# Designs tried in a protein design run: designed miniproteins, single chains, continued (3). Part 36

Each design is a single chain, and the fold is of that chain. pLDDT is the mean over its residues in the fold that is shown.

## One batch from the design tools (miniprotein)

Design m9224
Fold by ESMFold2-Fast:
Structure m9224 (fold): chain A 83 residues (1-83)
Amino acid sequence: ADEKLVAQFEEDLERLPELTPEELFSRYVGAKVTLDYLKSDPTVSPEALEAVERYITALEQRLQELIEKGELPDDLVEEYKKL
């Protein structure tokens, strides 16, 4: 189970350049929900936690770049600041 989760996040990392700003934001919100869920489960592997945290970090970096370039819609910039 954890091996598939890690592999999925590694695949998602490779595909980040293919995502629209809206898709990047949606995946960021989803990944944070997944992290909160996994943190509540004492049986989750450290590798699964590290994989989702790396994915979130990459999404945050990409979203910050979009904000600085003015490529993220203003409504999503405001929502991102609240997260």
Scores: mean pLDDT 80

Design m9225
Fold by ESMFold2-Fast:
Structure m9225 (fold): chain A 71 residues (1-71)
Amino acid sequence: SGELYDKGLKAYYAGKYEEAARYFLEAAKRSTSKTAQGNALDNASLAYARLGKIDESEKLGEQSAKLYLES
């Protein structure tokens, strides 16, 4: 939902990257469109990159790209 996505953005800009990733992943799970799911996963990927979780970040970015190609 938009509320979870907004909470993710607020956490991200506050430097709370673990919390941001959690909100973005939950937003992705609740998204009914591939574009909205892709946007949420892309932001979760950015949050994981900030945490130094590069392999997880790359995997989420790949999932996001696939959703954009399918939308």
Scores: mean pLDDT 86

Design m9226
Fold by ESMFold2-Fast:
Structure m9226 (fold): chain A 83 residues (1-83)
Amino acid sequence: MPTSGEGGRELGEAGKRDAEIGAELIEKYPDDPTKYAAGSILLAGGATSGRLAVESGEKDGDEKAIEAGKEAIKVAEENGIGG
């Protein structure tokens, strides 16, 4: 594994950013199937990074990693990607 602690926080923050960018692509370009697909991929990636950040944070007791991960998952779930 690359890192624990700080790595979990960075992963959660990156996942949240990816999910937010994905949501924005879907919202701004509803008539563009390519941008919708790209947005969906970013949301799915953000959700995955968020789940990994939560798992890392729970293992290490890092509340900030858990919080960042949960935010990433929340953005993805609010846009229908979160399986």
Scores: mean pLDDT 77

Design m9227
Fold by ESMFold2-Fast:
Structure m9227 (fold): chain A 77 residues (1-77)
Amino acid sequence: MSEEEIEELKEKAKERAIGLGASEEEAEELAELIVRAYLLEEAGKTEEAQRLADEALARLEPYAKAWAESQGLEFVP
């Protein structure tokens, strides 16, 4: 993965987290976890990649749930 591809992945992850109601700081941290998970998967460290992805998802879940509830929608994990 090139530095440009990493930056694009990070930006997209950050935008999604902010869209769900996360702060810019929290969105940046979540984007870092997602990028690290992707790089670990590319390196063949699938279990480590999955753990980081699960951590990012768990940290994002409260924002996604709060956003869904604010829209009158049911959050389904």
Scores: mean pLDDT 76

Design m9228
Fold by ESMFold2-Fast:
Structure m9228 (fold): chain A 102 residues (1-102)
Amino acid sequence: SLEAGKGAAEGSAKFAEVGIQTARDLGGNGGTVSGAAHGASKMGQAAFESGATYDQALNAGIEGGKKAGEVAAQANRDGLSTEDVIKKGEEAGKKAGQEAAK
């Protein structure tokens, strides 16, 4: 449980870090940054609840964050609302993170 908790916390932090960096590099706005941070919390919780190993949780955070940032930045370029940008980024990041955790 301690290792799973540590992995979830680091995965969540990496989700936020990578998501924010990816969004910034792709010209993302404040909505994209907010989506990355919110998605990080969701990924950390999901990894912990699934009993993921430290490495699985960390990898889920990295891959989820990257995908969330990419999708949110694209949604912003497509002229979607801040709410839709956040939602699309979260959904894509969660899916990518879950796949990476396998």
Scores: mean pLDDT 68

Design m9229
Fold by ESMFold2-Fast:
Structure m9229 (fold): chain A 74 residues (1-74)
Amino acid sequence: ALSDEQIDEMVDRILSAPVEKWEEVARKLAEELGLSEEQIEAVLNVVRTIQANPEWSDEEKRAILTAALRRLSA
């Protein structure tokens, strides 16, 4: 399971990147953390959902991504 510290770091690094690079950053970080391909695809689906909703606040985007990563680590 991912620690809260690992989740926070991953979210920070993804959201700090240019939007067009979020999938690349998310995949690289998920692979470095040893997530399965199934878990990586689940993370990428959440990232794509956030990318499709640019009207969401940075706080909402962070909350959604954090919740998804916590669910995958359980």
Scores: mean pLDDT 84

Design m9230
Fold by ESMFold2-Fast:
Structure m9230 (fold): chain A 61 residues (1-61)
Amino acid sequence: MSSDERLLQWYLLMLAHESRTLSREEFEANMAAVVAAMREQGMPEEHIAELRAFGEALLAA
């Protein structure tokens, strides 16, 4: 697994945990912050899109 793939995996696990502990409003704000951090880190747009889709699925559940 590449460094980017490993970092994405950790962000996905973090969002899954936070979806159970944060309010919807707090979760949405944190997801936006993670997306901004991923862009600052130069992560591929494909990974950012995957994270956003995952977060949206968690909010829909």
Scores: mean pLDDT 80

Design m9231
Fold by ESMFold2-Fast:
Structure m9231 (fold): chain A 93 residues (1-93)
Amino acid sequence: MEEAIRLALASFVATPDKSKTAQQVQDLANILNKLGYQASVTVTDTSVTLTIRGLSPALRDLVAASITAYADKLGLKVSVAEDANGLTITIDL
């Protein structure tokens, strides 16, 4: 399980495409759902928000770091919000 999520996140960060940000985040969410996590994506004209439940603290840190690295490569701003129940990450388009 941990290796599968690490490989998915590494792939997500490896070839970022600014024109496909919403699609790439949705594809990541689909992989996370297939691995048994609860992930959803909300897209607006100005942002893409990924919300995930069911991750351990270590995996939340890994996901947050990976999406931050993705956004940084594209020159996009990212905000991360964590509580006891889940992780919410917003990328500004």
Scores: mean pLDDT 82

Design m9232
Fold by ESMFold2-Fast:
Structure m9232 (fold): chain A 93 residues (1-93)
Amino acid sequence: SDVRYLIMVGAKAGVVAILASSGSKVMDKKVADELLERANRLSDRADESARNVLRGKDVEKSREEGERVGRETDRLREEILEELKKAEAEEKA
């Protein structure tokens, strides 16, 4: 049993949500709100997967979902960083 992976995925999604939230001060509000909503949904999916594994419910499917959420979280992090770079470039112009 490796619940650690799912806990780490949830923690990553939480960090991504913090990045999106802090970015709302410098990037377009609609873009920041959409990124934050996506991060929160990823966190909820990670938590649900962790709870299912701990309860022995749909363990294999929940692990597969956790892996998908991990990949989507890494992708969202890169999208947030690109939007932050764009906002920084616009402020320097």
Scores: mean pLDDT 76

Design m9233
Fold by ESMFold2-Fast:
Structure m9233 (fold): chain A 93 residues (1-93)
Amino acid sequence: MLRKKLEELLKKLEEELERLREEFEKRLDELYPGMSREEQLAVLYAALELIEIEIELIKEGLRILEERGEELPEVEAALNDISAAALRAILKS
C-alpha cells in the first residue's frame, strides 16, 4: 500500500540524510576548495535545510493519507478486485 511504501522511503531518506551530512561535511574542502569554512558551512546547511523540508513534506503527506483513510483494508480489497477484473478483461475468452 502507498502509506507503507512512503514510510519505507521516509526511513531510507532519514538514514541517507544522516550519512550524507557526515560525508559532505568531511568533503567540504574537496568540493569547495576556494571557499572559506564559513561559506562552506553555509552551503552545507542550505543543502541540509532543503532535504529536511522534503522529509517534512513526506511526513505531512503521510498524515493526510491517514486522515483520509486511503490505507483502509476495504480500499485494498477493492483494488484487488479491480485488478482481478482487469486481468480477466485482458485474457480474451
Scores: mean pLDDT 64

Design m9234
Fold by ESMFold2-Fast:
Structure m9234 (fold): chain A 100 residues (1-100)
Amino acid sequence: SAAATAELQAMIAAGAPVEEIADFLVATTGIPRDLALAFAVLATGDKEREHVPIEVLLKEAKKTGEFSEREIKLAVRAAIEARLSGAKAEELYEELKKKE
C-alpha cells in the first residue's frame, strides 16, 4: 500500500536500525528475512554489514555473471515495492530503471 511504502521511506530517512527495517519488510511483504536485511543494509548504507547484501543478492540471483550489482539492487527494490503496493514487480523494475 502507499501507506506501507511511505512508512518504509520514513524509517530509512529517520535512520532506523537495519534489523527494524528488515522486520518491517518481513511483516508487510512476507519476503525471507535475509533478503529483507540485505535491502535494509543497502538502503541505509550500513558499512558494518556491507558484505551481507552482496552475498545474499548474489545467492538469490544464482547467475551473477549475467547481472550487474546495480541491476540486482534495482530488481530487489522493485520486488519489495511491488509487494508493498500490490503492483507487478516487472512493471516497477522498468519504471525504476527509467528514473536512473
Scores: mean pLDDT 67

Design m9235
Fold by ESMFold2-Fast:
Structure m9235 (fold): chain A 72 residues (1-72)
Amino acid sequence: MSDAELIALLEASFDQLLAWLRAHASPEQQIAILDGLIAQLRAYLATETNPAMQAALQALIARLEAEKAEVA
């Protein structure tokens, strides 16, 4: 699997997770889960050396922060 294929799969997986959260979680639960995911992605970003993966992680963090702002 190429890095581009892995990034695309990761992005698609987050799309599915966010759709599930919007359908099933309360606003308070969504914020708590998004905070946990943002913290985890920031931890991964801190150790990541691949520039394409760094860019993908930064984009995912920004997207999760935007989702959190819409819920709050």
Scores: mean pLDDT 82

Design m9236
Fold by ESMFold2-Fast:
Structure m9236 (fold): chain A 124 residues (1-124)
Amino acid sequence: MEKIKELILEMVRLVSEFANKVTTASREEAEKLLDEFVKKAAAIAAQLKALRPDLSAAIDTVLDAIRNALKWAIDEAKSEEEMKTLMLVAVMLIIEGLAELWKLADPEEPLAVIRRELVEVFLK
C-alpha cells in the first residue's frame, strides 16, 4: 500500500504542477503541457498496474478520465479567468477519481481520509 499511495500522491503533484503552469499558458503551450503531462501520468499508471495488475482496468479508466478532464478545460476556456475556473472543476473530478482508485486498492481506508490527503498534496 505505501508504494501505491506514493504513486497516487505523485499523480496529484503532477496534476497540481500542470494546473499552475496551464493557467497562464497560450493554447499552443497548454497543448504541449498536456502532452508532457500524459507521458508522465502514463509512466505512473504503468508502475501502478505493475504493482496491482488486478486494478489495470480501473487505473486505465482513471487515467483516461484525468486526460479528458484536463483536455476539456483547455478546449473550453476562452480566457485566463475561465481557465482557472475550468481547471478547478477538472481538478475536483480528478481528485474524486484518484480517491476511488485508492479506495479500491485499500478498502479499509475511509474516503474522507483519502480525500483530505489528496487535497493537502494538491495545495502544496
Scores: mean pLDDT 86

Design m9237
Fold by ESMFold2-Fast:
Structure m9237 (fold): chain A 86 residues (1-86)
Amino acid sequence: MVEELAELLVETARAQLAGDWEAHDRYAARARELAAKLSPEEIAEALLRATEAVLRELAARGELSEEEAQALIEAFRAQLAAQLAA
């Protein structure tokens, strides 16, 4: 499911940021298995949700400004829309 894939992608990113490569590899493996069952549109939606969540978390930690996070989210959304239209 889109929401479940998005959560697995967020957990994968959090594990990587924490340096927990064993947790990263487990979440990444589960995300790959779930993605194999989804359409390109569903995968794109999950990637967008996960990217938004991670960028907002980085902004909350002061690693990005709110404006920078929002600009990156909008750029990623536009890129996904262009790829799905091809």
Scores: mean pLDDT 82

Design m9238
Fold by ESMFold2-Fast:
Order: structure tokens, then sequence, then C-alpha cells
Structure m9238 (fold): chain A 118 residues (1-118)
């Protein structure tokens, strides 16, 4: 899917502009995790159009997250993007509501710790 490939490259280009190599690696790893999950869903017999739409929406949210970080945006904006990504996973039945809340709390904590080390 050329739209997905172009968006993956856009995320990689945006991540490459981040000054912290560890944060850059985290975004590159998330692109690969999104790809692997999409491949798993296709193998499970989910419709290709549904899987590609889900992958595309998650990549759009990932690109938004990178832009917020690049522009020094507040933690609240990053948490809002992460919440939307977790809502997509919830809609597909891939995580529980309890897992989503825990992942969001862990993400917020990681951002707070990173902000203190800037």
Amino acid sequence: NPEIEELEERVRELAAQLPDPKIQQTFLSQVEDIRRLAESLLEQGRPEEEVNRFRLERLRLLAEEVEIIRNGGPIEKLVAVRRRDLELLLELGLISPEEAEQLLADYRRALELLAQQR
C-alpha cells in the first residue's frame, strides 16, 4: 500500500530530526511494531482494507506524536495522542480497558521523567 509506505517514511524522516537517538529508536521500533501487528491481523484472516485503515490511522497518530515532541509541545498533547492510539487498539479488541489505562499511565510517567532530564 503506497499511502502506508509514504507515511512510514514520513515518520522515519520526522524521527530522524529528533536530537535524542533513544527517542528516535523508540519511534522506529513503533513503526515496526505497527507493521508486525498488521501482518498478524492479516494472517488471522481480518479483511485487508480494515487492517490497512487501522495501520494508516496508527501511523498518522505516530507522526503527530513526533511533531509534538519536535516542537516541544506539552505532555498533555502527547498523552491525548497516545489515548487515541490506545482507543484504536481497544476498538479492535487487542487490549483491555485496564491495560489501556496502565499503558497510558506508564507513558505519562516516562514523559515526565524525560522532561526532567532535558
Scores: mean pLDDT 85

Design m9239
Fold by ESMFold2-Fast:
Structure m9239 (fold): chain A 94 residues (1-94)
Amino acid sequence: SAEGEALLAEAERITADLPASVRALVLDAVGYLLRQGRLDEARALVEAVRAMREAGASPREIALAVLQRLIDAARAEGREELAATLEGYRDHLA
């Protein structure tokens, strides 16, 4: 969708100066939510990342916040194996 494309473009702009791994995580998270038809959650994620960037949050803080949103979305979809995998990744970063 045009709105989904605009959200991905915005996510790319606000993460351009972040480490490649964190940028990829944010873009993959937005893409995942858009593929699940969760446009409002994708928008909220982009807005949250923008707010964190404006507040001077570290790349690690951004990665942890994005992982938590993905875990919540995976659980809401009944994707328990994916949620568990993402929790393991979050716990390793924390």
Scores: mean pLDDT 87

Design m9240
Fold by ESMFold2-Fast:
Structure m9240 (fold): chain A 72 residues (1-72)
Amino acid sequence: GEIMLLNLRFISPTTFTAESPVPLSVRTAVKVVLKNGTTLPGIVTSVSGNTVTVSVGKELSPSQVARAYVTV
């Protein structure tokens, strides 16, 4: 099923932190959905408890992002 990541906070144009309601591993694939309907690939680069750091291959403004999710 798809699990939504919560409380997205950008720390750079290509990196954000988020809270996961389920345990995730480094290298987990993330789907980042933009407000225009475009979906971009992201990847988990670090995990600390329920907080994950996600990197995306394209520079984004926080205002462009609708949601992020993982499939488990």
Scores: mean pLDDT 86

Design m9241
Fold by ESMFold2-Fast:
Structure m9241 (fold): chain A 72 residues (1-72)
Amino acid sequence: SAQIQRLQQLIADLQATIAQLDAHIAELQEQVAQNPDDKKLQIRLLLVQTVRGSVEHLLARLEKKLEELKQS
């Protein structure tokens, strides 16, 4: 259905967003490792990790909704 296709596209877009956030987190982790006492880098890493967690939670809810729609 059109609703399933739109939901699949949204899930794909969120997966792409998570991949971009994971790349950014990896870069920030390298910077923190090189500057372990830099509190601004530590805060930046924590904020990006928090955003990633929120996006992952949304993705999980949408994936569950998609599964329910496919089984209906």
Scores: mean pLDDT 90

Design m9242
Fold by ESMFold2-Fast:
Parts: C-alpha cells; structure tokens; sequence
Structure m9242 (fold): chain A 58 residues (1-58)
C-alpha cells in the first residue's frame, strides 16, 4: 500500500509542477482571450491527468 501511495504522490507532484509551470508561461502572454483559452485547456488536461492517476493507483 505505502509503495503505491509514494509513487502516486510523486507522479501527482510532477503533474502539479507541470500545471503550475504551464500557468506561469500562459500568464506571460499579452492576449487575455488567448490566456483564458489556454488556461481552460491546461486545467482540463490537469483534471484528466489526475483522474487517470487516481484510477491507476486507487
């Protein structure tokens, strides 16, 4: 149980960091409409990734 939990946490941290870095890059874009669109796409991908990870390790 603990081994899978450790791997789950590590992969979740990687996904979280990728999401945070993506948001930082998006925040540098001058077009607010483009930023909103990309933020929504990245958020959707982040939620899907977390859901897949939960299904894999739960």
Amino acid sequence: MEEKEEEYKKRLEQIDKFYENSLKVIDTLPDPALRERLKNLVKEGYEIAKKILEREYK
Scores: mean pLDDT 80

Design m9243
Fold by ESMFold2-Fast:
Structure m9243 (fold): chain A 118 residues (1-118)
Amino acid sequence: SSRAQAQALNLEGVKKFYEGKYEEARKLFEKAIELDPSYITSYLGLARIYIEQGKYEEALEYLEKAREAIPSASEAELFIALNMLKGLLILAKKLGAPEEVIKKIEELIEEVKEALKK
């Protein structure tokens, strides 16, 4: 039930993000991880908000927490996370994010790919 509640909050957070309501999106993603600290896609949502705002140190913290969530993620969540990370890499490069941020996203892409291997 906590994971289902986290999923609902994560979906509302995504909606607020695409409406440009980054502060509301941030609070929803934070509530999702309070309910399920292993919910990888909420950490990636927070990382994306901070990258969009140029807050790269905060983005790195959430990318690290997303890494910690990999062992607890389902195969479906890992596929979603992989697509989110690929989009995040394109965004980070487009915005000229620091090399440390780009490298962290690339490392997470490889770790998620490994977790998805049979």
Scores: mean pLDDT 87

Design m9244
Fold by ESMFold2-Fast:
Structure m9244 (fold): chain A 61 residues (1-61)
Amino acid sequence: GRLAELRARLAAAEQLLATVDQWIEEHKDDPEAVAVLRSTKAGLETGIQDLRAEIARLEAE
């Protein structure tokens, strides 16, 4: 159902966020790479917030 799909997407996004955090640490001496990765992280954090909000909305029904 819709909730299961959203929860799967949230889990995938959270796993990707952890991977991006690891890449930022691995590339900490490369400011250009870190800037790109931080931009990617910000986008993922926004997406995770939106997914959590939609899940909460559907769970309240």
Scores: mean pLDDT 86

Design m9245
Fold by ESMFold2-Fast:
Structure m9245 (fold): chain A 64 residues (1-64)
Amino acid sequence: MSEEELREAVRNILATPGLTEESLFVGLRAIGVSEEDARELATRYARGELNDEELIDRAVEALS
């Protein structure tokens, strides 16, 4: 996937109604993020340590 396609995939995950830490983890894993990176990103996002754009940037970096 291109970087633009990866960013859109992460945005679509974040736009999911009723998004939870676990559903975010599963979504990141489904697009190819490693278990370790997906868990870290989902946990940090759930704690409010990452905003949407920061999560997208880090997920794309993890997929590179």
Scores: mean pLDDT 84

Design m9246
Fold by ESMFold2-Fast:
Structure m9246 (fold): chain A 61 residues (1-61)
Amino acid sequence: SIEEAVARARELLAAGLSPEEALARVTQWIYDAMLQGKLSSKEAAEAIAAVRAEIAALEAA
């Protein structure tokens, strides 16, 4: 879900990963979920956009 993707990004950032590394890992997880039929391509795109927005908001704070 979008909420799970955002939560994973927050967890990775809290663990000390860079925003770039967190985005890359969550994006890979989203693609793997899409390839397994757990997410549509539209849901995957929305999840990636939500993760990017969250990371940008945390960087701006």
Scores: mean pLDDT 81

Design m9247
Fold by ESMFold2-Fast:
Structure m9247 (fold): chain A 70 residues (1-70)
Amino acid sequence: SSSALKEIEERIKKYLISRLELEPSEFEVVVESETHAVIYVKDEKLKEKVEADKDAIERIAGVEVSVKIK
């Protein structure tokens, strides 16, 4: 449902901002389904930073996460 996708998006965004200290302009979260989300970041350094915490983000959000550069 739209509500479930929004909750997943908000959980991922909260982690990226509060725990990884990313600015909202540095990333975009696209929740493709209740099982998969994509995190787009601006550069390779941010990609490495997010991928280092990928397992934690997946556990908190309850979805599989892919990290890509936009």
Scores: mean pLDDT 88

Design m9248
Fold by ESMFold2-Fast:
Structure m9248 (fold): chain A 94 residues (1-94)
Amino acid sequence: SIVEKVKKEIEELLERMKSMSDKEVELEVGMFMGSLQIQVTVLVKTGDYEEALKVVEEGIEFLDKVEKMLGKVSKTLQNLRDELEALKEEIKKK
């Protein structure tokens, strides 16, 4: 499933991020979130709302872990969180 693939990608990315600078972490997170939003869009278009919601929830949980690793919340990370929270609420209306 897409959720299982996303979970594996998050686990692998979190492991790689242990050796990254804060700037590299934010860049990788931004790129990953872009990919995640595309996957959510596909699931929404195919009517897979439950799977789409699970993918968004995994993304929010990933941001929680990133914030904990960095010990801070940057404007970039806050904006990404706000986008995912808005997307989650939109999916829940369907």
Scores: mean pLDDT 86

Design m9249
Fold by ESMFold2-Fast:
Structure m9249 (fold): chain A 96 residues (1-96)
Amino acid sequence: MVPAISEAELEELRALVREVMELQRRGVAAVAADTPEARAELEEAAARLLELAPQVAAWPAELLRGAFALNLLEEGAEPTPASQEAIALIEEALRL
């Protein structure tokens, strides 16, 4: 019941999710730094996230979760049952 996806579409989705993840990390770091320079960085990151929101909303939630899980594992995050389930859905979508 997961939608079909090609390898090229998965790479595109993973790139989109990676950009969102990087912007969120920059925002969190800027809040923690609490400097005028960090405030400007936070505002730029927030503006870009709002610009990307319609593109993110166009993708099925299952594929977004799978792309996020794959990106986290690539960065060395520990696998969780939820991340393994999300990755299994991506593998199923690639087989359709």
Scores: mean pLDDT 80

Design m9250
Fold by ESMFold2-Fast:
Structure m9250 (fold): chain A 73 residues (1-73)
Amino acid sequence: SSAEERRREQLEKEIEEGMRLIQEGVDWLASVIEEAKKAGAKTKKEILEYMLEQAKKEGREELAAFLEEELKK
C-alpha cells in the first residue's frame, strides 16, 4: 500500500540522515584533532581545549558542554 511505501521511504531517509550525521561527527573529530596538532597541541588537555573552541564557533552546544565537563576533571 502507499502508506507502507511512505513508511519505508521515511525510515530509509531517517537511517541515511543518522548515518550521515555519524560520518560527519567522525570526520569532524579527526579533522579537529589534526588541526589541534598542527597548532602545537601536545597534550590531551590542549587538544580538548582546541576542540571546545571549535565546537563553540560552530554552534555545537551539546558537544561544547561535554568538553567543558571533561576539562573540569
Scores: mean pLDDT 84

Design m9251
Fold by ESMFold2-Fast:
Structure m9251 (fold): chain A 61 residues (1-61)
Amino acid sequence: DLQAQIDKLEQEAFEKLDKTIAELEAKLAAGELSEEEYRKKVAEAMGEINQQLQKKVQELK
């Protein structure tokens, strides 16, 4: 079932994003990142995860 495989990839992508944001929030709270660096890394992580998701979905076809 192609749709089930796509749904699984989307779920994994969302879980990875949530985990990455949580780690970045922890680093921000610890003073390891500035607010600007945090925002930049969040945007970068969102972009990378979306790119990987699109690539994996394309590979299923």
Scores: mean pLDDT 82

Design m9252
Fold by ESMFold2-Fast:
Structure m9252 (fold): chain A 80 residues (1-80)
Amino acid sequence: KKDEEIIKKLKEIQDEVNRLETELRNDPSKADEIIKRAEELLKEVQKLMREYKDSSREVTILGIATALQVIGLIVDAEIV
């Protein structure tokens, strides 16, 4: 049940990253706002991973993948 909760939250963060990537492509002038939101999302991923440190390998891998997607968004926004 706890693994299902963290997986849901991590997927919600991934969905948010995908929305922000689309927003950045449509309006590059929002890069600074997107970076700020991405930094908050990265902080949320770190908090979730700390709260669920004893989670399954699958959750750990998903958490790492989610953090990398957020970092990718920050990189994309910085180079726009």
Scores: mean pLDDT 83

Design m9253
Fold by ESMFold2-Fast:
Structure m9253 (fold): chain A 94 residues (1-94)
Amino acid sequence: MEPVVPQEYVDRMTERALEAHRLGEIAGDPGHGMAMFAIGAAATQLPEDMPPETRREAMRLAAERAGVPLSEYLARLASLPTTPEDEARRLLLE
């Protein structure tokens, strides 16, 4: 009943997002763009056979823990294709 999201992946993505946000603040970036890019890059380290639901949940948890507003996270996702193939490529951003 509870989603089996490996904490290790969420923690790693969160650490990358927090560091990217910190660098963004130093550069004078008012948004969470750098944190979102870091989450996308960290998603390339997720297992390829991970269910899409689990992968989305891991990314959402990492974004939330990194202080990215859910509305901003969802707005970014809504601007991208939602097909399974396009979503897999989006999660594997390098």
Scores: mean pLDDT 66

Design m9254
Fold by ESMFold2-Fast:
Structure m9254 (fold): chain A 75 residues (1-75)
Amino acid sequence: MSEELKKLKERVEKALKEIEQAVNSGDFDKAVEIAEKMYKELLEEAQKNPSLVDEIKKIFEEFQKRVDELLEKAR
């Protein structure tokens, strides 16, 4: 795994924790804002590193799934 992918995965995990905290606080608008910012960061990283696009897409899909799960658990 490249340092770029490792750093990106660490950033995603941090964003997920921030989303969970926002959801637990009842601030769903903040949770969505954090998720949207992370999606933009993933797209920018894919544009900067075309050779990593497939790996970044996998990270993006997993991030979307985990965000959806966090938002659903907040009922």
Scores: mean pLDDT 80

Design m9255
Fold by ESMFold2-Fast:
Structure m9255 (fold): chain A 70 residues (1-70)
Amino acid sequence: MSKDEILENVLRKLREEMRKAGFSDLEIDIGEGIVLIAYGVAVVAGMSDEEIKKFLEETAKKSLEGLKAG
């Protein structure tokens, strides 16, 4: 179990949820970019893989909820 698997899982889940919500390919790509930036920040900050998973899941959820609330 690797940090890379955590990132891949979060990205797949976000992509599927955005697709179901009717977002465009460009919007999905932007969402992916946000999660990648968050992952980089978490790794540099020295977070554990468990903390990274929680942080990325919360970041993705908050971003998606913000977009859906419009």
Scores: mean pLDDT 80

Design m9256
Fold by ESMFold2-Fast:
Structure m9256 (fold): chain A 90 residues (1-90)
Amino acid sequence: SEVEETLAAYEESKKAALENKDDPMAALGHLLHMIAEAERLALLGKKEEAIKIYEETIELLEELKKTASPKLAAVIDKLIEQIKKKIEEL
């Protein structure tokens, strides 16, 4: 099913983000994939699953921000605000 495929893709993106914690740009790329997977779940009507992935992505973005450059930290802050708005709209 599309839901099962999206959940599997989310798990792979999360694993890749954690494995690339020392490469901020690579980690960010994988976190962006997690956001896309949450958006797909929301479109499929799986709001609870989408919210869970969005919230976890925020936690991982906050962790990444601790080692990020000031410019990258600003990008991360904007992404977190965008995700929070998406959660509020679900």
Scores: mean pLDDT 87

Design m9257
Fold by ESMFold2-Fast:
Structure m9257 (fold): chain A 57 residues (1-57)
Amino acid sequence: LKDKIDKLDAEKKKLVDDTERRSSGADGDTQRRLAADTQVKVDKLTAERDKLKKKLS
């Protein structure tokens, strides 16, 4: 269970880091779209993490 939570946290960090790298040379519209897409993915990973956390506590 902890291993799965750690993997989800790592995936969230990777998505944020990848988005920052991709947005650094992009225009404002592209940056906004990338941020929105990343937020949706992060929200899904957070929901999965919270379900696993509930099983641990």
Scores: mean pLDDT 77

Design m9258
Fold by ESMFold2-Fast:
Structure m9258 (fold): chain A 85 residues (1-85)
Amino acid sequence: SPELEREIRETLERLSTLSLEEQLAELGYRRLEIRRLSGTDKERALRLVTIQIEALRWLKEQYPEHGELLDRWIRELERLREQIE
């Protein structure tokens, strides 16, 4: 959806201003928010999972040396998305 594409773009723009350590901390916080929302707001949780996966894919392109770790996190989020759908 255009709204989801906009949220992804805004998230990537925000992350691009941060250091790797700050990016990982922010993505870690969002993971906790997704888990909280999965029990109370399934629609918002699904949107946030999609945004997080796109953010991790972007981070993998910036830091290919962390690709294996980031791919594991992406797979975990894809499984979480399947469970809450």
Scores: mean pLDDT 80

